# Designs tried in a protein design run: designed miniproteins, single chains, continued (3). Part 83

Each design is a single chain, and the fold is of that chain. pLDDT is the mean over its residues in the fold that is shown.

## One batch from the design tools (miniprotein)

Design m10868
Fold by ESMFold2-Fast:
Structure m10868 (fold): chain A 72 residues (1-72)
Amino acid sequence: SLLLEAEIHLGLGKIAKALGMEELALEHLERAEALNLSLPEPDAALLAEIGDLYAEMGREELAARARALAAA
């Protein structure tokens, strides 16, 4: 399941972020976003959470994009 794979990458991104592994966290969050956007109906809650994590990491452009997609 693409949604399950996206959820796994979101979880890995959160763990990497908590460990201070910023580049690895971004890699997993970008993969989670891409997988979620490939769904026929993207999961808005997942996109919103990815956006919040990008914002917490100071990645304002990525955060704004993910949040806009969540609001669509």
Scores: mean pLDDT 87

Design m10869
Fold by ESMFold2-Fast:
Structure m10869 (fold): chain A 61 residues (1-61)
Amino acid sequence: MVSDELLAELARVSGALRARHSQAEVDALYEEVQRTVARERLSSVEAFELMIARFRAAVAA
């Protein structure tokens, strides 16, 4: 089960990412995460954690 805390954090980092990056760059990051989720057959929780970690890395760059 995905927690409200994980959903809130994803919303926060997504907002920060969109403020600093183009929609095309955001879409590319979503594609990267979705390919990894499909390949590794990740759970919903693992998928959200991966997306948050990847978005945080992109915001920090």
Scores: mean pLDDT 79

Design m10870
Fold by ESMFold2-Fast:
Structure m10870 (fold): chain A 89 residues (1-89)
Amino acid sequence: SAARALAADPALLRALETAERYMVENKKRSLTARELAELLGISQSTASRLINRLQEILGLPIDGVLTMEEVIRALAEVGLLEIEEAVRK
């Protein structure tokens, strides 16, 4: 599932959490690979791979732009998985 693939990638999740905070605080609806790279202190190629990886996991077209909707969807799917795992124990 998408939630399990995301939960298995802590670097991607950390990047998404950082991107979400930045986009909310700055009222940004999307980030390019360059903007994400500057925010995270990583290379643009690494940021591009993170965005492409997220879009692949979510089954979305790979366009190299991270949207707020993609970030919220990914974090919501992981949050639901954590609730499901907590309730089963």
Scores: mean pLDDT 81

Design m10871
Fold by ESMFold2-Fast:
Structure m10871 (fold): chain A 103 residues (1-103)
Amino acid sequence: GPLVENFVRTVKRILDLIKDIIDNGPTPEKLRELEIEEGIYLIQLGLMKMLNLHLSKEVAEELLKEIDEVEEQIRNDSSLPQEVKDYLLSILDRIKKDIEELS
């Protein structure tokens, strides 16, 4: 339904923002945008849990695969400050856990 589709869209938006930070470097503006999308993510996650909504196995596996690919990009990046890497990885690790719990 629309809430599940919006949740998936928000996860993909977070991944796109993280990819932009990897490719073009972190700025205060990008980090703020990421923080806003995290807030939207948490609201949508809460609604998914409240309504007992689940991701299909196919959608969950697709998202987890993309998250693993982005985590590998972060770990292999030599230009990002360590504190930014740690922050981005903490977001992705949380989202992975949440997706596994929703599948």
Scores: mean pLDDT 91

Design m10872
Fold by ESMFold2-Fast:
Parts: C-alpha cells; sequence; structure tokens
Structure m10872 (fold): chain A 103 residues (1-103)
C-alpha cells in the first residue's frame, strides 16, 4: 500500500463526514493498516491533527515502525508539530532510541 492511497482515503472519508473510528475501521477493512495501527490513527484524528501531521504518522506506519514508536511519533506531532515528528521518524528508522532522540 502506498502512503498516497492511505492519505487519499482519509481525506475522502473526512470529506464525507466520517468519524475517526469509522475512518480507522475502513482502513483496516481495506487492508491498509493493522487494527493496532488503526487505534493510533484514530487517536490522531480525534485529537484534530492536521493533514501534515497525519501524513507523518502514515509514513511511519508504512516504514514499519512499532505501535510503541507510532505512539511516540503521535506525542511529538501533537506537542511539537509535523516537522519535529518527521525528524523523530527518521531518527527511529536510523535505529536511535527515544532516550538518544531526547538527549
Amino acid sequence: TTIGEILDEIRRLRAEGKSPEEIADELVKKGYITPEQAEVLREALEAGLTDEQIRVLVFAIEMGLSVEELRYVLEVAKTRGPSAAAGVVMDLLMGKSREEIEA
């Protein structure tokens, strides 16, 4: 699945007035993400994250970050914005721990 396909589906469902739970459920039904990944995405949508913040989270999902790492990315996106969250995704992909990133 491509990042673009997931983001286009999220945008379409949001435009149709679907709830965060309904959006997450549709992505699982289509095989785009796992149920565990869908819970993180649902929390992001419920928190009112922007398209740019959601893009970073979807990128992290497609790059194979763990649910624990996705929750950390979500925290950074909510508190520091999409640019900081993207930096954290790249650091995690390079094998850095949360402790090293926060040092």
Scores: mean pLDDT 85

Design m10873
Fold by ESMFold2-Fast:
Structure m10873 (fold): chain A 81 residues (1-81)
Amino acid sequence: MTGFERAREAAVAAMSELVPRDVAERAVDAFFETLRTNPLPVASSAAIQALRDGGLSPEQASLAVARGVRAYLDALYDTAL
């Protein structure tokens, strides 16, 4: 398992506290697909939109993405050792 895979799983787990895991996985996938060619704010907006398309309110989507991104960054720092 790569450090990236651990960081991705941490983001999914954090979002899954607020949304169903399948919806969290879709949002995280949208985040990383967008992050490949776009800066972090654009990637975060794509994840928020994926959650909103899944039926979440703007407030719920923003909170879930904020928690997911924080968990992702924390896992990256932990993985760097």
Scores: mean pLDDT 78

Design m10874
Fold by ESMFold2-Fast:
Structure m10874 (fold): chain A 115 residues (1-115)
Amino acid sequence: MIEKWKEVLELAREVIARLEQLITDIENNNYSKEELIKKLEEFRKWVEETLARVKELYPNNTLAIDLFEDVLATVDEAIKIAKETSNPEKAKEEVIRLLRLAVQTVKRLIDLLES
């Protein structure tokens, strides 16, 4: 039992690290709309692959699956905002806000799994 939770915790920590790196990259770089969308789509692909792995390894861990699906949905909303928002500064602000929300969602999963 403990070993299976450890693997989910390691995946959750990797999601946080990659989200925090993506947020830092967006904050520190003046990305074009196309570059911002590309970065978000690259991250979305990795989240989708990670969710597939969680479903394969831990099909009965509905809490982990639901929270990773919520992260994926948040990234999808960030991509939509990046595509639909004509003001680059507003798009960047809203994208960063949503990615930070995803970080909080994953941190909540870690707290629940460590309880």
Scores: mean pLDDT 82

Design m10875
Fold by ESMFold2-Fast:
Structure m10875 (fold): chain A 58 residues (1-58)
Amino acid sequence: SMFSQLSNQRVQQIHDQTGDLAGTLSDPSQQRQVAEQGRNLSNQVTNNINNQANLLNS
C-alpha cells in the first residue's frame, strides 16, 4: 500500500542519515561485526536479560 511505501522510504532516509552520523562519531563496521558474530548468542543473552528484567519489573 501507499502507507507501507512511505514508511519504508522514511526508514531508509533515517538509516542513511544515522549511518553518516554514526560513521563520524563511531565506526559502524565494528557495530555490525559485533551484531553478526552475536546472532547465535543474542537469543541466550536476550533471554537472560529478559528474565532479569521481568524479576526487576515485577
Scores: mean pLDDT 63

Design m10876
Fold by ESMFold2-Fast:
Structure m10876 (fold): chain A 79 residues (1-79)
Amino acid sequence: SASEEALKALEALLTAGPDEAAQRAALDRLRVAMESVTDPAVLREIIARLEEYRQLLPESLADLRAAVDALIAELRGRL
């Protein structure tokens, strides 16, 4: 299901190593997976997990932080 693909993509992002390219690829996969998710409960869970992930990102990854913030804002707009 779309929700299962989104949760798998989120797991891939949260378990990505310190490699920025791998984290960016995982974030892009999550964004694509979220296009088909309409369940508000799944949207809220993913937003909460992305906010936790965002807090753990180092300031040196400013572009990745901005991309995560943009995705959180987009998903909140769908609620």
Scores: mean pLDDT 84

Design m10877
Fold by ESMFold2-Fast:
Structure m10877 (fold): chain A 85 residues (1-85)
Amino acid sequence: KKREEERKAGLKVIAHVLNIVGAMLEGDVEAVRRDAEGLVKIAKEHKDNKELVDFAIRLLKTLKEQFKDNPEVVAILEEAIKEIE
């Protein structure tokens, strides 16, 4: 069951990342904030799973680099990274 829960957590992280990308393409900063917060919650619930936490942080850093020209989104992603670290 633990392995199944870890797999589901990883899929939820990926889902939040895809939602953030979609929200960015639509210019919906509030949706970016909501999905970033959801990703942080998953990482905090699984803080003992270092691989999952590192994966989440790497994805957030990738999104930050991808959308670096949007300061509001960069700030949201930086806060999410700090809250997980």
Scores: mean pLDDT 83

Design m10878
Fold by ESMFold2-Fast:
Structure m10878 (fold): chain A 64 residues (1-64)
Amino acid sequence: MKFKVPTNEDGKQLVELAKKYNIDLELVEKIGVAASTGNEALAEKLLSTLPEEARKEIEKILEE
């Protein structure tokens, strides 16, 4: 999967998803950093630790 560099708006959506799915904010921030630095392997590995629904929503936000 190719990830875009997250915008400030994407960051707000990631925080809202973390709250919605009770995901650790630190984990969501690590995913955002991995996406912004082009580390697709790390981003995908971190996404795989999330519930399926949360993963799909985050992928929609960060996908290029």
Scores: mean pLDDT 78

Design m10879
Fold by ESMFold2-Fast:
Structure m10879 (fold): chain A 103 residues (1-103)
Amino acid sequence: AAPWPGAGYYVADDPEEVERIRAQLPAVRAAGPTRVIEGYFSDDEEEAKKEYEKTLEEVRRALAAGQPVLVFIEAKGDIGRKYAEKTAEEVSRLGDEAAAAQR
């Protein structure tokens, strides 16, 4: 494959920015093979942790299938932002590992 990292992400916590990004997602879904994954990280640790685990499992599954991935991460409050940042770091790492495995 071309030097595509395999995964991209966007993190937003401002409602206006969330709306602008969400409005673009249908076009990304329609344009081709990219798997769009949406994560919503609430200001509740148990719910944010569940969303973190769910989002990363979907990312791993899509990358294992050879799909380009775009992750949209919506964060709420300090707890939501904490798990959103952890998710972005892991998405970046998984994408880099997938890119390194493909020549």
Scores: mean pLDDT 78

Design m10880
Fold by ESMFold2-Fast:
Structure m10880 (fold): chain A 65 residues (1-65)
Amino acid sequence: PEIRVRREGDTVTFEVLDEQGNVLGTLTVPAAELASLRFERDEDGNLVVKALDADGRVIAELRLP
């Protein structure tokens, strides 16, 4: 999957896209708190995208079935 990033004011939005460019899901986070993104798979095989702060705390997450 591809990730596209856009900023709107104080927030950053990440769009997760398939190979054809269809949006699978979106994740919106405060720009001031965002340090990194992590990509994981859960036990059901869902893609989990996590936004983390500088201390490694999860501030937002997106699950895709």
Scores: mean pLDDT 79

Design m10881
Fold by ESMFold2-Fast:
Structure m10881 (fold): chain A 67 residues (1-67)
Amino acid sequence: LSEDVARLVGHILRAIGYLLEGNVEQAKKELEEAKRLSDEIERKTGVKDESAYNIIKRLEEMIKELE
């Protein structure tokens, strides 16, 4: 679980980094991996991490506005 959470945070941070560089395509790929890992964590724990969910959703909304 801790390793899965660390990977999730890593993908979120990379998505933010790519957005700051203006690389929307790579940011989208990193968010897709973050969403997948978030779903896996929810499945393993039976609990949705609302903080991670809200961050991912916010980043997705920002990407859609940039397109």
Scores: mean pLDDT 78

Design m10882
Fold by ESMFold2-Fast:
Structure m10882 (fold): chain A 94 residues (1-94)
Amino acid sequence: QARLDQLLADYLAKNPELVEEFLKKAEESGKTYAQMLLDYIEKAGLPEELKELGINLAFIVATEETRSKERGKVAAAYALTVLENIYKKLKEEE
């Protein structure tokens, strides 16, 4: 439990505005973190290869979420951080 809180804090520190807003929207929507991550991937207009990565990450989030809500939250924060960092790099290259 305490280790999950520390991991979540680490991911929040890397992209605080993005991760905090995402988690808040997920909690307010009543959707699972995995569903919210899939919505984010679709709306962000990511290229197909990055969409495939995002879907795989959403599957991992869904799996962790079935074990505990806290695990799903940490996994979603991780997935969002990875996708955002790759997406920013791709936008700079275009």
Scores: mean pLDDT 75

Design m10883
Fold by ESMFold2-Fast:
Structure m10883 (fold): chain A 77 residues (1-77)
Amino acid sequence: SVMEELQKEYDKLKEELQKLYEEKASREEIYKLFEKYKKKIEELASKEKDEKIREATKEELELLEEKIELLIEQLEK
């Protein structure tokens, strides 16, 4: 299902973000990773016929972007 594919991509993103955090990766590397997964997740969500799932995916991506911005600020501090 699209939901299972979305969960898989979110899990991969979290795993790779954790690795970059532990490696104290640059702002550029963290944003490149996020942009890569954001594109994949948006493409998967575009195949979903349920508008509620599409809107929930947009909200989750916005929340994740905020969390990533906070993470980058902490690494640059």
Scores: mean pLDDT 79

Design m10884
Fold by ESMFold2-Fast:
Parts: structure tokens; C-alpha cells; sequence
Structure m10884 (fold): chain A 63 residues (1-63)
């Protein structure tokens, strides 16, 4: 769970979404809710490759 949070926050910061990264880091949301919100925002910003990479990293960490 902590590792998933780290991956999400790192990806968002690397893509210039620091405000969302800080919000999710401070939130009480589940790791999977954080992943879903991060992927949604990346796709909304047109960062499809980054959204796919985040999803793949989470699946690798969880499997």
C-alpha cells in the first residue's frame, strides 16, 4: 500500500501535477482510489502514456 502511494505521488510530481500529488499524499483514500484519480487526471491532461505506465507499475507491485 505504501509502495503504491509512493509510485502514484512520484508519477504525478514528475508530470508537473504537484498539487494533486500533495492532496493524494495527505488524503485518507485507499491506494486504489489514489491510483484511479491519478490515472484519470493524467488522461484528462492528455498524458496517456504516463497513465498506462502508472497502471503497469501498480500491477507489477501488487502482483
Amino acid sequence: DEKIDEIVVKTLREEGLEELAEELEASELSPFQKVLLAITELMKKGKLDEAIKLHSEVIRTYG
Scores: mean pLDDT 80

Design m10885
Fold by ESMFold2-Fast:
Formats: C-alpha cells, structure tokens, sequence
Structure m10885 (fold): chain A 68 residues (1-68)
C-alpha cells in the first residue's frame, strides 16, 4: 500500500517534503483535512522554515492517526 509505505518513509525521515506532498495527494479525496495538513508540512519544509518541537510532535501524532 502506497500510503503505508509513505508513512514508514516519513517515520524514518519526517523532513522529507516530497513524501509529505505525495501523502497529501493520495489523501485529497478520502481525508481532505489530513491532506491539507500534510501539504502545509511539505510547503513549510521547502520554504526552509525552522520547525519547533511542538510542530514535530504534531507530525508524529498525524502519522500515528493515519495508521489507526
């Protein structure tokens, strides 16, 4: 499953903007709210924005939620 593979990839490298972008595209129809969040993570990483520990924790929560 491509979504499951992308989640594992993001667990190994949460700063992989391309993986976040691909995940957002796959979720656009089934879970548009999560898709928007994944897309925002990708955009922030590409813009070179420094991310707080709180934002990194939210990413971990999002990935865990997608596997539930």
Amino acid sequence: DEIKALIERLRADPRDAEAWRRLARLLTRSDPVTAVMAWEFAEGLEAGVELSEAVERRREELLARLEA
Scores: mean pLDDT 74

Design m10886
Fold by ESMFold2-Fast:
Structure m10886 (fold): chain A 89 residues (1-89)
Amino acid sequence: MELDEEELEKRKKEVLEKLEKEAEEFLSKIPSFEAFKEYLKKVAKLNDEELEEIIQQLKDVVENPDSYSYLSEESREFAKKLAEEILKR
């Protein structure tokens, strides 16, 4: 059975709170944009081309959030804020 709207909102809030905590922990480990790039290269084993694609996606999320209409409004706002925080470091 589909969950009612109140139960969905509660679960959505719990997921967002978890993602916010994970983002805060991640950002605490990434003091600069250069450290973020090094993190991706080492942890995700990205090559320079893959790294540039991810950086371009971060910039695109900030500049053109409406292009990510497959994400919910809240997910787009979260992704935009996270991308802005990463890019400004």
Scores: mean pLDDT 68

Design m10887
Fold by ESMFold2-Fast:
Structure m10887 (fold): chain A 55 residues (1-55)
Amino acid sequence: SAAELRAQRAELVKRGSDLSIQMMKSTGEEREQLQAELFKVAKEIKELEAQIERA
């Protein structure tokens, strides 16, 4: 349902925020790994937004 998709999006937004803060406190390889995770989360949010628009 659209409500379930919105709840999942909210959870990903929170996760993205947490990852962004941790990335800013990190350097080197750890920072690169966190940036990759943040990129994946951002992509998942966009995919969920597209699904919500179609629902």
Scores: mean pLDDT 83

Design m10888
Fold by ESMFold2-Fast:
Structure m10888 (fold): chain A 90 residues (1-90)
Amino acid sequence: AETLREIAGVLREAAEALEKGDYQKASNLTVAAGILLVAAEIEHGLRDEVQALRDLISKANEAFEKGNVEEAIHYYRQAADLAERAAERV
C-alpha cells in the first residue's frame, strides 16, 4: 500500500509542477514514479493495475513531448487517482 500511495503523491506533484511551468521538476518526478512502479509490481503482484498506471504515465509523457501540457496534467492526475484507489485495495 505504501509504494502505491507514494506513486499517487509523486504523480500529483508532477501535475502541479507542470501547472506551475516547472518542467524539470515534473520530468524528475515522472522518473521517480517509474522506479516506484517497478517496486509496486514486485511487492503487490498487481499486474493489471501497474500496467494501467504505466499506460496513463506513457500517455502523459507523450502528450508532454508533443507540447500538450494540459493533456499531460490530465493523465498524471488520472494515474494518481488510480494509484490511490489501488492502495486502498491492498
Scores: mean pLDDT 81

Design m10889
Fold by ESMFold2-Fast:
Structure m10889 (fold): chain A 85 residues (1-85)
Amino acid sequence: SSLEKKLEEAEKLYEEGRYGEAILLYGEILHDEKASEELKERAAEGLAKIYKETEDETLLSHIEDIYNSLPEEVQKIFEEELKKV
């Protein structure tokens, strides 16, 4: 699906250190009502890894903005992934 391809692109951007672009794609997946729970968990894992690893205050602020804009159900997925990374 287009969402699965978007996740693969986000994961590639993460591996390349292109965190800002990865954050945008992970955020799009997390906001998409058609994304499966598995896809949302994988997108949340990617965001959680960036959140834990980055010292860039701008990237941290962007992740926090995404988190605050998410439905409560998806916020909980992100919180669970933060505990695992």
Scores: mean pLDDT 87

Design m10890
Fold by ESMFold2-Fast:
Structure m10890 (fold): chain A 99 residues (1-99)
Amino acid sequence: MEELEKLVERLKELAPSLAHLFDNPEFAKRVYEVTKGDKRVVTLLATLLHTRIETEEQAKAVIDALKGLSVEERVEKLQAILDSDASTDEEFLEAIKKI
């Protein structure tokens, strides 16, 4: 889908250190499945990748946390992760898992 290609390119631009994850077709598909092209989910995920996510483990944990949730639950979870006051990579990874 053209939407998947555009999403991948946007996310690679926002998180160039994680670009290799988005070049993996299986991971890119998982990202698309949790966003479903919903503008709110895409915007919050893009914001997290640009501002908060620094490691591959954090990126994977966020995507895994969104599995099986409704669009509304995904928006709420992404917002809660974004609003987390975790200051270290380890604290942020734990916050993602707890939310």
Scores: mean pLDDT 77

Design m10891
Fold by ESMFold2-Fast:
Structure m10891 (fold): chain A 87 residues (1-87)
Amino acid sequence: MSLDEVIEEIKKILEEAKKKYPEYSEIMEKGLKIAEDLEKNGESAIGKAAYEFMKILGELVEKKAPKEFIDKVAEVVELLLQHDRSL
């Protein structure tokens, strides 16, 4: 996947999650800001974005968020780490 495709997938996951789980909307807004920062700064920001999404993943696990949602955010982290390794 291209970085643009990864960013689009991230935004889609976070937007759908906000609509389905409004109780996590604040955490999802943090994720959207990370995606916007990545879009502005490009590939040099991939590592930072992955780290920030790992923090979000930890917060969701501690809050006992639905497994399907946790799995989707984990997929985001894996996509970012795969891109970082290819640089």
Scores: mean pLDDT 78

Design m10892
Fold by ESMFold2-Fast:
Structure m10892 (fold): chain A 94 residues (1-94)
Amino acid sequence: KPLPTDPSTGLTPEQLKALFEHLGIPLPDVSPEEAVALITGKLREKIVDIVREAKSKEEARQKIDEFLASLPEVPEDLLKYIRDLADEAIAGMP
């Protein structure tokens, strides 16, 4: 099946593989759609962990920017998705 063209994914097979390798997760023997959903879930988990460990909203934003800078080449739509997710998580901080 083709990868979803949803703005929150937009990943090529090569970018998908690179993301799994970057996060230390073996590429699963599943459909591309399921693999995209899995990696998106792992990215979400990572952002939530960064925000949870941060001492301030400013630190959370800085750590997220550092994480995004460490990622392999990914589509702008995925970066926007991660930033929107980060904004939501940071807004929930005390």
Scores: mean pLDDT 73

Design m10893
Fold by ESMFold2-Fast:
Structure m10893 (fold): chain A 94 residues (1-94)
Amino acid sequence: EEVKVEVEESIELDEKNGTLTVKIIVKSEDGKVSYVEITVKAPVIDEELKEIAKTIARRIAEENEQEYIHSESTLIDGKNNEIKIEVKASTFKE
């Protein structure tokens, strides 16, 4: 059986302010809809940081069963830069 999951992904990069926003919408055949928005603030946003943000967003979209999540985290990269990550997620059941 082919389980059909619809995924919509958008990425917005503001290089001037060092801000990356990743938005993911996942619609499952069981009527579950997950919305995830991740905002990353860092002095330099490279491809590695974009992949990290997308990976976190996808994981939250797959695992989140809560109606609303808002969390903030600070990470330190291999160059000792502070990376701030804000997560907003919502899940609806039809």
Scores: mean pLDDT 73

Design m10894
Fold by ESMFold2-Fast:
Structure m10894 (fold): chain A 92 residues (1-92)
Amino acid sequence: MADELAIQMAVKALKLMSEEELKKLFEEARGKSREEVEELLLKRKGAGEYILAALKAAAGLEEGIELAKKLIEEEGPVPKEEIEKMLKEAEE
């Protein structure tokens, strides 16, 4: 359940960010502390909020799980078919 919420948030973030923007974010994150990475994500309104919710939900934190549920309730869930398609594209 928590893993599914994390994946849904990650897919929502990918719909708002280009692959190149996401790669640059990961490159910037590699040299930074956990707190610095969270600050970077918070500066990216929308997509950053989805990524933060995904990371916290994946870690099993109640705050992340609740945030992910609220975002799904407001915007609707991503269909499983879309999640599988995006995961397959990300693997290549």
Scores: mean pLDDT 71

Design m10895
Fold by ESMFold2-Fast:
Structure m10895 (fold): chain A 80 residues (1-80)
Amino acid sequence: MDEKTFEGEVYLALGLIYVAIGRLAEKRGDFESAIEAYEKAIELFRKAQELMKDDPEGVALAQRYIEEAEKLLKEVREKL
């Protein structure tokens, strides 16, 4: 593992933390905070995808997380 791959994995982990923050905000009825958390998660997953561009499995995983976070973002926006 080189430094960029490790950084990509850290960004994936941070993105997952923000997805969890967003889900907790939704459970509390704080849809604006949930939106901000999901948007931040998407940014972090995109950064991970860039850092892991030479790792096909890492890129595919980041893409899957982006799609899942975008779906969550769309669903929470409909609750405002």
Scores: mean pLDDT 86

Design m10896
Fold by ESMFold2-Fast:
Structure m10896 (fold): chain A 87 residues (1-87)
Amino acid sequence: SERMKAVLEKYEKYFEKLVDEGRIDEIKAFLEQIKDNYERAKKGLEEAKKNNYPEDYIKMIETRLELYQGLYEVSEKYLKKAEEKAA
């Protein structure tokens, strides 16, 4: 929780700099990368549950999905800010 919050705050500061510098394509690239990582992890979670993988393994994937969801939301927030600034 606290560690995840710290990671998200570091990415917010990084994206603020990207917005200020007009580097919108880098925010878009990051968003697509996180989206792909999320979908792969989600598919992996469904397969793990279907095949009765250990609960610890399932919990690990669920924790990764929470982090990817947070990174996705931060990326979308700053992409919107970059687009509004460019308009």
Scores: mean pLDDT 85

Design m10897
Fold by ESMFold2-Fast:
Structure m10897 (fold): chain A 67 residues (1-67)
Amino acid sequence: EVPKERVKEVAKKLGISEELAEKIMKLAYELYKQGKSYKEIAEEIKKKFGIELSEEQVKFIIELASG
């Protein structure tokens, strides 16, 4: 479970809902654990949620999701 405070921080930074931020954080972290690059993770998030993220934004999300 990702702490709610970290979900709120991601939601605020990306301008999205907390529910969507939590889904994105869980997906990004899972793909990162599978050895996907930040670029590949950004591409999967765009496909599933229609949100375009930079590699830097993906890195930020993973750092918050991983603790």
Scores: mean pLDDT 84

Design m10898
Fold by ESMFold2-Fast:
Structure m10898 (fold): chain A 70 residues (1-70)
Amino acid sequence: MVIEESSEESGRYFLISMDPSLLKMYRSNGTTENQNTIVDLRNKGYSYSEIAKMLGYSSPTKVRNLLKKV
């Protein structure tokens, strides 16, 4: 549930301003965390398309592939 964050510009800028190496590690390490998040959202009754939109994926197929790896 979104509780009202500061402007997306500020939040996004902070993430992009992180060291590229840290961002790369987060992306690589985030695979397992993303799988857990997808499982939780699925258990809550969200569709793959909705989960893809929430997590910023372009396709629900990518969400399915992440779950199949489990």
Scores: mean pLDDT 59

Design m10899
Fold by ESMFold2-Fast:
Structure m10899 (fold): chain A 61 residues (1-61)
Amino acid sequence: SQSQILQELNDRIQRVDDAVARHLAHLRETGQLTPEVEASIDKLKQAHVDRLQAEAQARLA
């Protein structure tokens, strides 16, 4: 149960990391990646990951 919850969390975080990496690569290739845009994306990514971690911690109790 605990190992399954942690595996699901890790898989979800990996998918978020992959999606963000692809988006950043696209913005870099098109010349749209600024420090401000990168910081905003990082902030949103961290907030989403924090929520996923909190949900997993609540399930682990």
Scores: mean pLDDT 87

Design m10900
Fold by ESMFold2-Fast:
Structure m10900 (fold): chain A 98 residues (1-98)
Amino acid sequence: SDEVERGIERGYKETTELIKQGLSAGEAVSLVEEKAFEDAVAGKISAPEAASMVLGAALAALDAGDTATATNAASHVPDFHIRVSNAQAKAGKKTGLK
């Protein structure tokens, strides 16, 4: 789906740009994860797109040589998806506007 592809591409790009600006992979992943959560709660992106941004960030960390950060980010994607979905529900949002 376009949402998953956009999420992965955006997460990868933003994480790579932050690392190029001098942030550690861990710092960059944390900032992209925060942005994904905020954008989803604001209704700018879906929960699957936000979770896919974290996957993209994990791939960028892996390409930067930080396997520990990449593994940690990838491993908590399911919990992140649940957390985002719960936050959207509290904001009166529903998963997948048709």
Scores: mean pLDDT 86

Design m10901
Fold by ESMFold2-Fast:
Structure m10901 (fold): chain A 70 residues (1-70)
Amino acid sequence: MKAAEEAENKAKAGEYIGQTQQYLLLAQQTDPVKYGQLALEYAEKAAELISKFSKENAEKFLEDTKKALE
């Protein structure tokens, strides 16, 4: 509700999204098991924050991350 809290949560979600993307790249290039697990962990953390604003966007982000790890 407070603008400062919303901005902080969005910034933190952005950080987790960035880390998810970095680990997805590493999973594709080096070790899909090790970095794939890290990508999913950060994607779940990002989705948890996003779900406070949009459950649909949170679900889509997790599904997109899982598809990238196929």
Scores: mean pLDDT 79

Design m10902
Fold by ESMFold2-Fast:
Structure m10902 (fold): chain A 105 residues (1-105)
Amino acid sequence: MDELRREAERVEAEAERLIEEAKKIIEEAKKLLEKDPNNELAKRAIELAEEAIRLAEQARRLAREARETGDRRLLDRARELLFEAEIQLGLARISLGVAKLVLEK
């Protein structure tokens, strides 16, 4: 049980970090869209980052519930959602990076 609690706390902390990183990507992409409203890569970066936030918030909620209930199934699902969120965030970072390069031409 103590081990499950520590793992759940780690998932909650990682989800929080991921949400903050995704918010920064959204803000940078919005600034690019202010200069070029038709920047499809900047739009994609926002969509991917928003999906990462959604998945990370779900992971955080499930990890918190797992910590309170001791339900390992909820913790396993939280880890899956966190992993999916990290993939979406990675894709958002790539899309934003390319959007910046195309704008700077």
Scores: mean pLDDT 87

